Designed miniproteins, single chains, continued (2). Designs and how they scored, part 83

Each design is a single chain, and the fold is of that chain. pLDDT is the mean over its residues in the fold that is shown.

## One batch from the design tools (miniprotein)

Design m6890
Fold by ESMFold2-Fast:
Structure m6890 (fold): chain A 60 residues (1-60)
Amino acid sequence: SEEEFDREVNEAFALILIAIDVHVAGLSRVEAYERAAETLEKNGLPVGAEFARRLLDEAR
């Protein structure tokens, strides 16, 4: 469905941001999850933000 496709794309985008922060910026996984959640929320991308928050909660 359109909603499933949109979810997958937004989750993939969140993972790309997390990967950049970990592998390029040298952040820890927890720090990368926090930054991704904040960045996506501030930019009106709630699906990706919720996914990043879920990853953060699971890591704690």
Scores: mean pLDDT 85

Design m6891
Fold by ESMFold2-Fast:
Structure m6891 (fold): chain A 100 residues (1-100)
Amino acid sequence: MEIPEEVKKEVEKLIEEFIKKAENASEEELIQLTQELMDKIRELIKKHKLSVEEVEEVFKLVSQKIDEFAKKHNLSEEVKNKLMSVVMRSYHEIMKELGV
């Protein structure tokens, strides 16, 4: 399912702000920045009253961009897995709130 263009642009802006902060971040700061990104994504989902299918597309985009960042900056699998754990935890919490 295709998310609304306005929502996609807001998500991409949040990801770009995350990447800019993350480029010089320590491992602990990367985990915290990923949590902050997830908190902002959750607020965006609530603001736009996104459907389950739209939330799935948002998290696919976020997961893809974090994976690309990890590869570009040669992050260890351990660090990448920690970041993905934060993303997946937030995904499951949001999906529960939507009644899934």
Scores: mean pLDDT 83

Design m6892
Fold by ESMFold2-Fast:
Structure m6892 (fold): chain A 119 residues (1-119)
Amino acid sequence: SSMKQKLEQEINDGIALLVAGVMRSTPPEELTRKLIETAKTDDDLAVEQVRQMLRVAETALDLARQSSDPRVRELLIESAEELVRVVREVIPYISDEEARRELEEEAERIEERIRELKE
């Protein structure tokens, strides 16, 4: 029904705003610094934290595609761009060569999705 579709879209837009708010809760420079410190002391933890950040960025892009509100869509895309930028600054500090390569490839895939959504 038309009413059900509108309600589902409004709920999705609300969840999208909450996700964007969580993603923007820590300043990018502070987040980058903390993650670099983690990479220097606990490489395995840093790898997992970076993987989780890339998953959050991917989720934000999925929500952006589903959003009917252009402002919500723009905010989610911008938030995903900021997370990928942080990840890119942290990746060089990861000592595990295979994990670093996989994270670089995943970041590149997300960057490509961002470019496609900004068209």
Scores: mean pLDDT 81

Design m6893
Fold by ESMFold2-Fast:
Structure m6893 (fold): chain A 97 residues (1-97)
Amino acid sequence: MRYRLVITLIGEGISLDELLAKAEELMREFIKIAKELGVKVLDVRHVTSGIAAGDSVVTIEAVLEGTLSQIEKLIEEVKKRAEELGLKATVEVFEIE
């Protein structure tokens, strides 16, 4: 099955440049973990970035092919890595044809 993931990363009290650097590192790990789990990464794009209420925010969209169990495990690992980087991560998942 194919899934669209909308990943929102929030850096509390950090600059947008610092958030973008951390997001780049997290997305390298994302691609690596996806490959290890057998998930195909079909597309990854930066959707938006900015500052909201003094916090830096970036939204990334990924299109993946795999099983729901593989996608759920990928999301779990990405959230864990984001926490290790001091970021808040929210992931929305949509099944697509």
Scores: mean pLDDT 85

Design m6894
Fold by ESMFold2-Fast:
Structure m6894 (fold): chain A 87 residues (1-87)
Amino acid sequence: DSVYPDGSLIGTVVDRSPEPIEVTIDGKRVQVVDLVVRSPTGHYYRTLLVEPLSETEYRVLAVEGPFGGYTSSLGQSLKGRVVRVEW
């Protein structure tokens, strides 16, 4: 299952939270799903904190990088973007 922002593969979904969780982002409460994404090389995993828009489309709210925390350079580039997940 592949994740694409703007036609570029960022990885394969290996896990997702079974139920949405409520988090506070910029003072706003939102329902989110955690997507665990394995890199295309298989060397690392990232967690995407996403807001479900449809069965295949998710808005990225935060990204945990391989060093922990939702502030990685990839997190900055993906934040606010819609990613499509192909199951």
Scores: mean pLDDT 63

Design m6895
Fold by ESMFold2-Fast:
Structure m6895 (fold): chain A 103 residues (1-103)
Amino acid sequence: DPETEKLIKELKEKVLKKFGTEKAKYLLEGLIYAALGKAEEALEVFSKFRLTAEDVDEAIELLEFIKEEASKYDHPVMKRIAEIAEGLLEVLKEMKAEAEARK
């Protein structure tokens, strides 16, 4: 679908301009595959995304940015990317709170 491909390209360009990291690229690509229903491809890409304690704050900022930008589009795939990003944000924020509580 040319419209879906155009919107994905625009979102990818915005994310890479702000963050510019390979981790940001892999996280975004995984979210796109998941939103397209390509579960196997999404899991393969996510397997390359190794979060360290130092990465958690950047990952939260990245997911908040992806959610905000994707939510600006009235498109099913963009809405699904925003939904998946929100779900991952909740998990990462909970994990961060648990880790801080154990210090």
Scores: mean pLDDT 79

Design m6896
Fold by ESMFold2-Fast:
Structure m6896 (fold): chain A 99 residues (1-99)
Amino acid sequence: MEKEIQEKADELKEAIEKAYEEGKLSEEDKQRMIDSVDTLVDITLEVLKDPSSIKKLGSKFSGSMMLLLSIIVENDLEDIRKKLLDFMKTIDDAIKKAL
């Protein structure tokens, strides 16, 4: 479960780095996206350990998701959008199994 989440996060980060290398994304937005992915991973792992933490961390999770989606839409990053959806599905499946 944790390994699958990390593998999908790494795939998403690789797509973000590639978009930056291709000139589709600023260095600032690249860093903001990577930091947001790391935040989503950290929150997911904390929720898997203690499901009650979702009450405290839900707003931070939503904020990180909205930041990622905003940058994706602004820069027309369709490949990153698809990888984000796969990552989110992996998170959702993991949390549902823990509950």
Scores: mean pLDDT 84

Design m6897
Fold by ESMFold2-Fast:
Structure m6897 (fold): chain A 86 residues (1-86)
Amino acid sequence: DDREKLLKFLEEAEAFFRRVLAESEDERVRRLAREGLELIKRYKKFIEDIGLDLSDPEARKKLIDEITGRIERLLREIERLLEEAR
């Protein structure tokens, strides 16, 4: 189920952002983690309010790709900053 896979991905990303906020003192990293948490909160609400089952298969795939891509970009940026700070 695409919805269940997407929600699991968002839950795993949320756990990562929460951990980063707890462990990092770098304000740039903290800002990105806060942005990620707010983005996940909005996407979860959007999925609950309108559902993925209301879009056609093409629109559903595009929405999932957009959501995952945006979250993955934030994760990648945080990983890069953490590696630079080592």
Scores: mean pLDDT 78

Design m6898
Fold by ESMFold2-Fast:
Structure m6898 (fold): chain A 98 residues (1-98)
Amino acid sequence: MPKPITMGDKPEGELPDEVAESLLSKGTPESIAALQLLSTSLRMSPKQRGALEYQMALDYLKHGEYEKAVGYAQHAVELGHPEAEKVLEEAKEGVEKS
């Protein structure tokens, strides 16, 4: 019995901007993880998603996970985050030096 799996479906409800901004402003691994979990249950705007991806890129960059930082920063750039291009450049430089 093959189990059909559909990915990319819209999550239920909406993530409040105040909650997203509060968690993003903390910038802790716990607050970023909470946003990731909320994104699986609640609908995030492209702006909220871009901010989350940007914070994940910053976290990976700070921990020397340059390849992951490139992936998240690239996605944040595609979502229109104004600071993501700088992080993408720094992450790419880190990959070249590793």
Scores: mean pLDDT 74

Design m6899
Fold by ESMFold2-Fast:
Structure m6899 (fold): chain A 89 residues (1-89)
Amino acid sequence: MEAERERKREEALKRWAELFGVSVEELEELFKKLQQMDTMAEAVKLIREMLKLNWSDEEIIERFVEIMAEFYGLSEEEKEKLLEEMKRL
């Protein structure tokens, strides 16, 4: 069901874009740039700079793991494992 999958991704992107006060296009551009990052530290720095966040590195990691979980349809257990893995870097 391709249309349902695309709709869920679009809804997740819109919701998170509103939370960050950015456009969906800006959030999509950020995700594309994150795929080119070699380290979590560089990824967190890019997120902070692009979204102008006053959040801690830990909060940025937690929020983006939530976005990734919704975007890729991860289970709660998979999300927790990803968060733990990201915090170990």
Scores: mean pLDDT 70

Design m6900
Fold by ESMFold2-Fast:
Structure m6900 (fold): chain A 97 residues (1-97)
Amino acid sequence: SAEAAREAALAAALPEMVRKVVEAVKEGKIKKEEALEAAERVAEEARPYAPELSEKFLEAFKKALDTLEEEAVDEAVEKTRELIAALLAIEAAERAR
């Protein structure tokens, strides 16, 4: 239950955090390279479980950081949500065994 609560909180927070990170980069408060490094670590950890969604997440996040356009940021948030949903579904399936 503690792990499930933590996972639910992260699932709700992470898409919003992506938008906040891109805004922080746009405002010069965080380095683009630092944000990209964090995203690459997330993609690397997720790749064994959801390789296609992990790649789409990283591609969308890189485009959002490169362009800083609202449409690219919205895409990155959406791809983050899809990746988290898939990872939670895999976790739930593992707990069923």
Scores: mean pLDDT 79

Design m6901
Fold by ESMFold2-Fast:
Structure m6901 (fold): chain A 84 residues (1-84)
Amino acid sequence: MLEEIIAKLKPEVQEAAKEGILEGARMVQEYARDLSDEERERLARLFERKVAEALEEMAKDPNVTGEEAKKAALEAAEEAIRET
């Protein structure tokens, strides 16, 4: 799923996207400590969906940078937390 989307990005952008996803996942895990199992599952799925949507959009832009991909993954984590 996410691996297929990351593969659509330029090689140099893929590394930054992976770093952003890892950092975003850590933010999500920290917030999820006080949540029920069901809420943790929903938050994780929401984060994955938001990251997928952002990276799919970036894959259409030939000028996307690694910094932008990392920022998009972090913003996806922040939005998922806000919607939970």
Scores: mean pLDDT 83

Design m6902
Fold by ESMFold2-Fast:
Structure m6902 (fold): chain A 106 residues (1-106)
Amino acid sequence: MPSPEEYAAGLLAKARELLANPTPEARAAFKRFVEEVFREMLEQGYSPLELVQLYAAVKNALAALSETASPEQRAAIDEAVGELSRALARALEELTGEAVPMVAAP
């Protein structure tokens, strides 16, 4: 099973595919891959902190790429970061939703 480092490497590889050829197909593939990574990590019992650390590592690597990127590549990076942010928010909402009913009991 992939480690967090392997998940980060996979996300970066998919992001680079999107940067090289920003087609609707590549965008759909990236979004699907991001959603699958966060789903698998949740199913494997990774903590909210580990999900945030994965997001931060990939986001920071994409930000570094943005400094030397063309305008078209920057648009693709912004889209990639947006999909990562949405997937993380959804995963944290799922974890928070599961926790809130348990801790809200008086």
Scores: mean pLDDT 77

Design m6903
Fold by ESMFold2-Fast:
Structure m6903 (fold): chain A 90 residues (1-90)
Amino acid sequence: SMEKIKELQKIMEEYIEKVDAVINKYIEDPSITAEEAIAQIQKITDETKAKVEELLKDDPELRDEVIAQIDEDEQRAIDSILRLDALRKA
């Protein structure tokens, strides 16, 4: 339904905003460790996946596709933190 598509878009937009906020805070606050930033990203990802699984419980093919996209987005975010950590140590 269009209502479910709009709800999915909102969930994904909120995911991106929350992950970007973690990365930006990591850049701004040198007291935050890469491990702490990664743990926050993982927590946000787990919460987002739970919302997607509930929303798409009757559409396993779309659910699996969206979860795969979330996994790729998580990996890119973690890689960004690790690159920033390397720059801090240089």
Scores: mean pLDDT 92

Design m6904
Fold by ESMFold2-Fast:
Structure m6904 (fold): chain A 84 residues (1-84)
Amino acid sequence: VREEVERRVREAGDALGAAAGRLAPEVTERVRQTLESAGQMIIAGASGESVRRNVLGTAPPALRAEAERAAERLEEAARLYAES
């Protein structure tokens, strides 16, 4: 379960990070902070809804579609972590 959670968090981070890298360095740093916060929330046992809300609230507006997909993956990771 932990390996699957780590894999899902990594996949979400890679996809969102790649999208940010195509825009600007400032966007990449904002995405890094968003993903770091989401990872810490999951480890702290936060609900999937809380993780989703944080990701969508802190991600750059230019990456809304990518943030939405990342939020879905991170929400699932939070659910799996809570069930383990």
Scores: mean pLDDT 76

Design m6905
Fold by ESMFold2-Fast:
Structure m6905 (fold): chain A 78 residues (1-78)
Amino acid sequence: MSNEEIIEWTRERLDKIIEKYRDKLPPEVLAELEAFREESLAYMEKNKNKLSSNELLSIAIGHILRALGIVIQHELEK
């Protein structure tokens, strides 16, 4: 898997998380998720030529888990 493919896979996973929870989250939490998506993908794009594919994949998994954490945190604060 290329670094470009890892970034695209990450974008697709984050987009699916946002779409799945769009109707279930308050606007402020959706804005937080969308901001996190943009910042996470920008970080990966900036560093794609400086990191190995394994390092970038580890970062991708971390970003996906953190996005899910934002959703879970909202569910726990109910």
Scores: mean pLDDT 83

Design m6906
Fold by ESMFold2-Fast:
Structure m6906 (fold): chain A 79 residues (1-79)
Amino acid sequence: MKVHLHVTLEGYDENGNLQHFEEELVLESISRDQLITMAYAELLAKELGLNMKIEISGADPEEYRKEALKRYEENLAKA
């Protein structure tokens, strides 16, 4: 099953200008841990005031987002 990834990242540089970055990747496969890591990265970006969006075709992100959120909340509870 081929997996299509579209990653968008937006933030402001030191001069106050909006920077926009996009990448598109086509993979033959992707691991569960890689999917969880990407969902976790979206949560970390949000905490840093960045707007990150990762769109995945060929995989259901709901389970991986739940696992990433669980790990994120567990890490916050330790701090």
Scores: mean pLDDT 72

Design m6907
Fold by ESMFold2-Fast:
Structure m6907 (fold): chain A 99 residues (1-99)
Amino acid sequence: GREEAIKLLEEALEKVLNAKSKEEALEAIDIAIEALKLVEFEDVAKEVGALLRVIGYEIDARQAKSLEEAKRYALKAILDAAEVMEDEELKKKVEEELK
């Protein structure tokens, strides 16, 4: 449910902040995708839109030329997932890391 999804996004955020390789940053994006799958959205278009944006960030992170760039895409993926789940606290934490 939503609580399990939020827990996974918090774990994804911690993982991306501590990532020492592109693979670890990519793993954080995979966790965000798993979190999105645990939530039943009233608007299917909202759910599909969020999933497609997160997948787009995974593609960008895989093509990133540096760890810093890959981490930035992973943070954007987690931000989009937090926003669509309406987790304002997690959204603010991720926005702070992107500054």
Scores: mean pLDDT 82

Design m6908
Fold by ESMFold2-Fast:
Structure m6908 (fold): chain A 65 residues (1-65)
Amino acid sequence: MKSFEEVEEEMIELVKKLIKEGKSKEEIEDEMQKKLEELYQKNPSYTDDEMLEISLKVLDVLGEE
């Protein structure tokens, strides 16, 4: 299983990659939702608190654009 920190870093990197590729904010949000669903399905040991913290970090990166 991936660590909380590794998941957070992967989500941030994915957002940055999509921004660099010229994806719209809506497309980035859709990809983030899909990635979170995959991670949640594969790693049910992640807490709601951990998932919320990842989401907040991703929103911060999106807000920088």
Scores: mean pLDDT 70

Design m6909
Fold by ESMFold2-Fast:
Structure m6909 (fold): chain A 77 residues (1-77)
Amino acid sequence: DELFRENLALLNSDTPAGRQRRADIAKADRQIAAAVRRMDIDELEALYQKYKDTDPITAEMALLALAVVKAVQRRLA
């Protein structure tokens, strides 16, 4: 919605804020992927808490990854 459009506009900007936003997304993506590979629930919860107020899209990605990891662990138990 509007927050998504604002983030998309920032990603396409040739400004320090746009460059920082692209770097932050790449870093968050790597952190979420690494936590999922390790099945690290605590790290995924920490990533959600870190981003929930500043980056709702990244926070939702962390929350979805957390739900998937918990589902896999339940099936393996």
Scores: mean pLDDT 76

Design m6910
Fold by ESMFold2-Fast:
Structure m6910 (fold): chain A 85 residues (1-85)
Amino acid sequence: MSEQEVKDFLESLGATDVVVEEYPLENPLAQDEEFSKIALNKDAVFVDPRMNELVAKGFEKYPEWNVATVFANEGKALVAGGKIL
């Protein structure tokens, strides 16, 4: 997934003020596309603890977020979030 595709995904759910951040992945399991379609609120938990840590960092950095997701692609994670009213 590209940064634009991740942003478009969250905007399709009604999110505004979408921000996308890129992080390197060191564990091959985090690169599975099955993790890339999960949208969370700040109280939800991903099945992969690494994704939960990245999402928590996003919510800490962007307190206006009420939704976030992660997309894994080719050794990197795209962490994105925004606000759904």
Scores: mean pLDDT 68

Design m6911
Fold by ESMFold2-Fast:
Structure m6911 (fold): chain A 59 residues (1-59)
Amino acid sequence: SSGAAASVRGELRKGAPAAPEEEIDRAARPVADAASAGNQELAKQLGREAAERLLRRYG
């Protein structure tokens, strides 16, 4: 899909390339939801936290 979810998945995968696809998808959902709702501040915060968590655990 092209949209907020696809963009978020791309960013998370770039930041944590060793992370499993399932974990990237799970982490991307709340970020994409916040972005789609127009809450850019929350989307950025959740995205950063997700990327750091995935990199720490899998990278």
Scores: mean pLDDT 81

Design m6912
Fold by ESMFold2-Fast:
Structure m6912 (fold): chain A 83 residues (1-83)
Amino acid sequence: EKLKKMIEASERLANNTSEDIEKDLELAIELAMLDIVRGIFRIEAKKKGLSEEEIEEIWKEAEEKYPFDIKKMLEYLDKKLEE
């Protein structure tokens, strides 16, 4: 609910801003979405018993291979744990 409202608020803000602010807002939204995806990845990795160092290493690999694709990032995490 809260996340959905934040996305809706961001969309309304984008529709009501000047062109220059819209470009900055698009970048800000992309950065916020990256933080959300990283947060989900970290929660799932912690549930699997990984350390912060291990999470950071696997996250960097997953982000490079599957940017913004949380499903594929989590599949990659599962694959790495079998190694």
Scores: mean pLDDT 75

Design m6913
Fold by ESMFold2-Fast:
Formats: sequence, C-alpha cells, structure tokens
Structure m6913 (fold): chain A 62 residues (1-62)
Amino acid sequence: MKKQQTQSLLDDFRTASLTLPADAQKEVDDLIAKVQKAPASQLDQKLKDLAKKMSQILKKLK
C-alpha cells in the first residue's frame, strides 16, 4: 500500500485493542472497520476519532 503509515497505525491500534476488555475491543474493531471502509476524504478524520477513543480507553483501564 502507498499509505504504509495508515496501515502501520491500524496495526498498532489492533494490537493495543487485544489488551482491552471484550466490550472495548469490539468498539475499537468497529472504529477500525469504519476507517478501512471510509473514503480517502474521511480517512484522516476517522483515524483521529479512533486515536482519541483508544487513548481514552487506555487511560481509563490503567
């Protein structure tokens, strides 16, 4: 893929989601799927939403 950075970020989020409870993991998986299905014009916004959600979940589960 020409957007290797996007794929790398999605892999990182997927790996991090494995440390989360099942409910939070499903929520993250849904967001990852939305990023992968999003048109190029919305990819940046969906990635930002996913990153914010992951950050919030990880902070609460510490």
Scores: mean pLDDT 73

Design m6914
Fold by ESMFold2-Fast:
Structure m6914 (fold): chain A 84 residues (1-84)
Amino acid sequence: DMDKTIETMNKLKKQALDTVRKNTDEDTVKQVEQALNDLFTSLTDFLKQGKLTPEEAVEMFKRGIEVILKTAGKKAGVELPPVK
């Protein structure tokens, strides 16, 4: 179900943004939000085109979030908890 997949991805995005907002500055939050929105748009577009399965879209988004948060954490000098 594409709608449930998009809902799951939105929840993951919200959790990642909440984590960054609690642990970093506003400039870092804006950079993470942009990166997450770009990745979200690309993956949902591929999902809608049938180029990705729901499982592939979620797993790719989870891995993308991990990379984005790790990069943001290094820039801010903090270790950010993983999104679950």
Scores: mean pLDDT 83

Design m6915
Fold by ESMFold2-Fast:
Structure m6915 (fold): chain A 92 residues (1-92)
Amino acid sequence: KLDEIIEESFKEGDKDGDGVLDAEELAEALGILAEKLNIPREYFLSTLTDPSKREEILKIFKESDKDGDGKFSLEEFKVLAKKLLELLDFKP
């Protein structure tokens, strides 16, 4: 069920339908994911900019983007989204 919500968020964030998210599309997809999970978008974004969590967030992004190309496939986005939700102590 969580995978389904993540996939829906990916598709809605992928504005040009090319099957990958650039940095702008990634931010939108994460915002949509937060809204679908009833997490305030503002709260989610503030967590991503929290200095105390910056090292862990950067690690999550680097581990999810294996090629370092700044683009996220659906598989990479699923890994990223799940790790970010875990960081927020979110349980679906």
Scores: mean pLDDT 73

Design m6916
Fold by ESMFold2-Fast:
Structure m6916 (fold): chain A 74 residues (1-74)
Amino acid sequence: MSTDPIELIQEAIKLLEQGRIDEARKLFKRAIDLEEKPLPSEVVGRYVAAMLALSLEDIDLAKALLEEILKELQ
């Protein structure tokens, strides 16, 4: 598996497009665990929102939040 948080989030978005929500959650969780630098509070808020969207199985919202996180990490 990739050790790059950006690649893990990209794969999570791909899995969400396939309806594979549980696998997307696992990859996003791993991406969070690999993020070693302090994040801006706005990015932290989006991480929390994305986790909540994934737990609610709101694929459209989760995907949008993950795409915003990718923009902030790149």
Scores: mean pLDDT 76

Design m6917
Fold by ESMFold2-Fast:
Structure m6917 (fold): chain A 82 residues (1-82)
Amino acid sequence: SREELLDLLDELLRAPPEEIDSLVQRLIDAVVRHVEDEEVRQRLLGVLGQALRDVQLATSEEERREVLRRAAEEARRLLEEM
C-alpha cells in the first residue's frame, strides 16, 4: 500500500548505515508490488537506484543523510501524484 511505502521512506531516513541497503531493497520490492502505474513505478525505481549510488559516493554522514532526505522527498511527491 501507499502507507507501507511512506512508512519505509520514514524508516530509511532514520536508518543507520548498515540498514540502508536492506531498507532500499524492501522499498524496491514494495514499489514493484504496490505501484500499479507503470510510469510512476519506473520513476520511483529510478530515484531509489540513484539514491543507492549516491549513498555509496557520500563521504560523510551528513552527505549520506542529505542524499536519503532528497530521495525520500522525491519518492513521496511521486506517490502523491498517483
Scores: mean pLDDT 79

Design m6918
Fold by ESMFold2-Fast:
Structure m6918 (fold): chain A 100 residues (1-100)
Amino acid sequence: MSEEGKEIIKALNEFIEEFNNEVFNSGEEILNFFKEKVEEAKATLSEDAALHIIYSLALHVMKFILDNKIVLSDEERESLLKLLSEVSPALAEEVEKLLS
């Protein structure tokens, strides 16, 4: 594994651990956490590293929402899809299909 790959995995694991340690009472709180981590990744990492971490974190968040049967409001769903489309249109399309 490359040195850069090790740094990406470390940062991703840290974000996942932070997510797992949070107690979420609403879809809005989950979205706010995700927005904060997207901004943090963009501010601290290279564009490519940030994209990989955001993509992986988004899938982890989606799995959590689906596994826990969390119901997102239409506004929360639109906000999430908009945020994801700004990062990757392909990711937004994949997530929209999972939430359908």
Scores: mean pLDDT 75

Design m6919
Fold by ESMFold2-Fast:
Structure m6919 (fold): chain A 79 residues (1-79)
Amino acid sequence: SSTSLPAALGLGRVYLEEGRYDLALRAFELVLRQHPDDPVARAEAHRGLGEVYAALGREEEARRHFETSERLRREIGLE
C-alpha cells in the first residue's frame, strides 16, 4: 500500500481523470491531513481539490481552493 505524498497526489489525479470524484476528494484530503505543515503538499492538494470541485460544478468551492493553492505557491516562491 502506498502512503507516500507523490502516490497520494498521483492517485487523486488518476481518480479525477476517471471521474471518480469521491475517491479524488479523499486522496487530496488525505494529503492535507497527513502533511498539514508542508506548504508544497498543501498547495498541490488544494489545486487538486479545486479541480475536483470545478468538475462537480461547485464553482465557489473550486475558487476558494484555487486561491488557497495560489497563495501557498507564492509563500514558497512559486507563482
Scores: mean pLDDT 82

Design m6920
Fold by ESMFold2-Fast:
Structure m6920 (fold): chain A 89 residues (1-89)
Amino acid sequence: MLSEEEQAAALAAAARILAIGAEIDAELARRAGSPLAKEAEELAKKAVELLRKAAEAADEGDLEKAREYMREAEPYIQKLSEISRELIA
């Protein structure tokens, strides 16, 4: 089982990786000339802000706050994945 410190490090890393993914999804929509490119950009900005807060909370050892921010980011990430999936299909 992971220690609290290991869990915090894993959450911080996951949040940072997800933030990069959100930025990539938004850029893919822009490059594809998608009518949803602006929506994707707005979703990515919201996701990145929440994920940044999650990583900061995890770095400070506040696992509950980090998980709350991750949960708040989830619907934005899911919507971005839907947009990205339509572009790659």
Scores: mean pLDDT 85

Design m6921
Fold by ESMFold2-Fast:
Structure m6921 (fold): chain A 66 residues (1-66)
Amino acid sequence: MVYDTGEEIKEIQEKLNQLGFPAHVDGKYDDETKKAIKEFQKEFGLKDDGVPDEETKKAMEEVLSK
């Protein structure tokens, strides 16, 4: 339903890989990407629904900022 925001998913996939949660960087929100997001959310105490909400994105930014 969102094809123009594939760039946003790709950015999330890249950050997941940097954090040690492997995901293909293809811009698709598939089961693999959803699982990687859930594992990140579980690790950092967020709601583990696999949805890259603003809170999840902010947490990724904060963790990656050293």
Scores: mean pLDDT 76

Design m6922
Fold by ESMFold2-Fast:
Structure m6922 (fold): chain A 84 residues (1-84)
Amino acid sequence: MKTVKNAREKARKALEELKSLNLPDDTKIEYKGKEYTVGEIIRWAEENIALADKYEKDGNYPFAAYVYETTAKELEEVLKILKE
């Protein structure tokens, strides 16, 4: 579906943009009152995109779109912190 495709594209683009910053994996980020490393955030995003890919494959498009969109949104928030 176009909506799932757009959500998937946004999530993958945000992850690719984060990776393209070429930051050390141990770079610390404070996000919503918790400390994370860039490596941890990349792993989290990859795991969520893989989960959304499974939902899409199973025909569960609403959940696939939701997971992609949530992942993209949180990655965009992290990118905003890193580019401050």
Scores: mean pLDDT 84

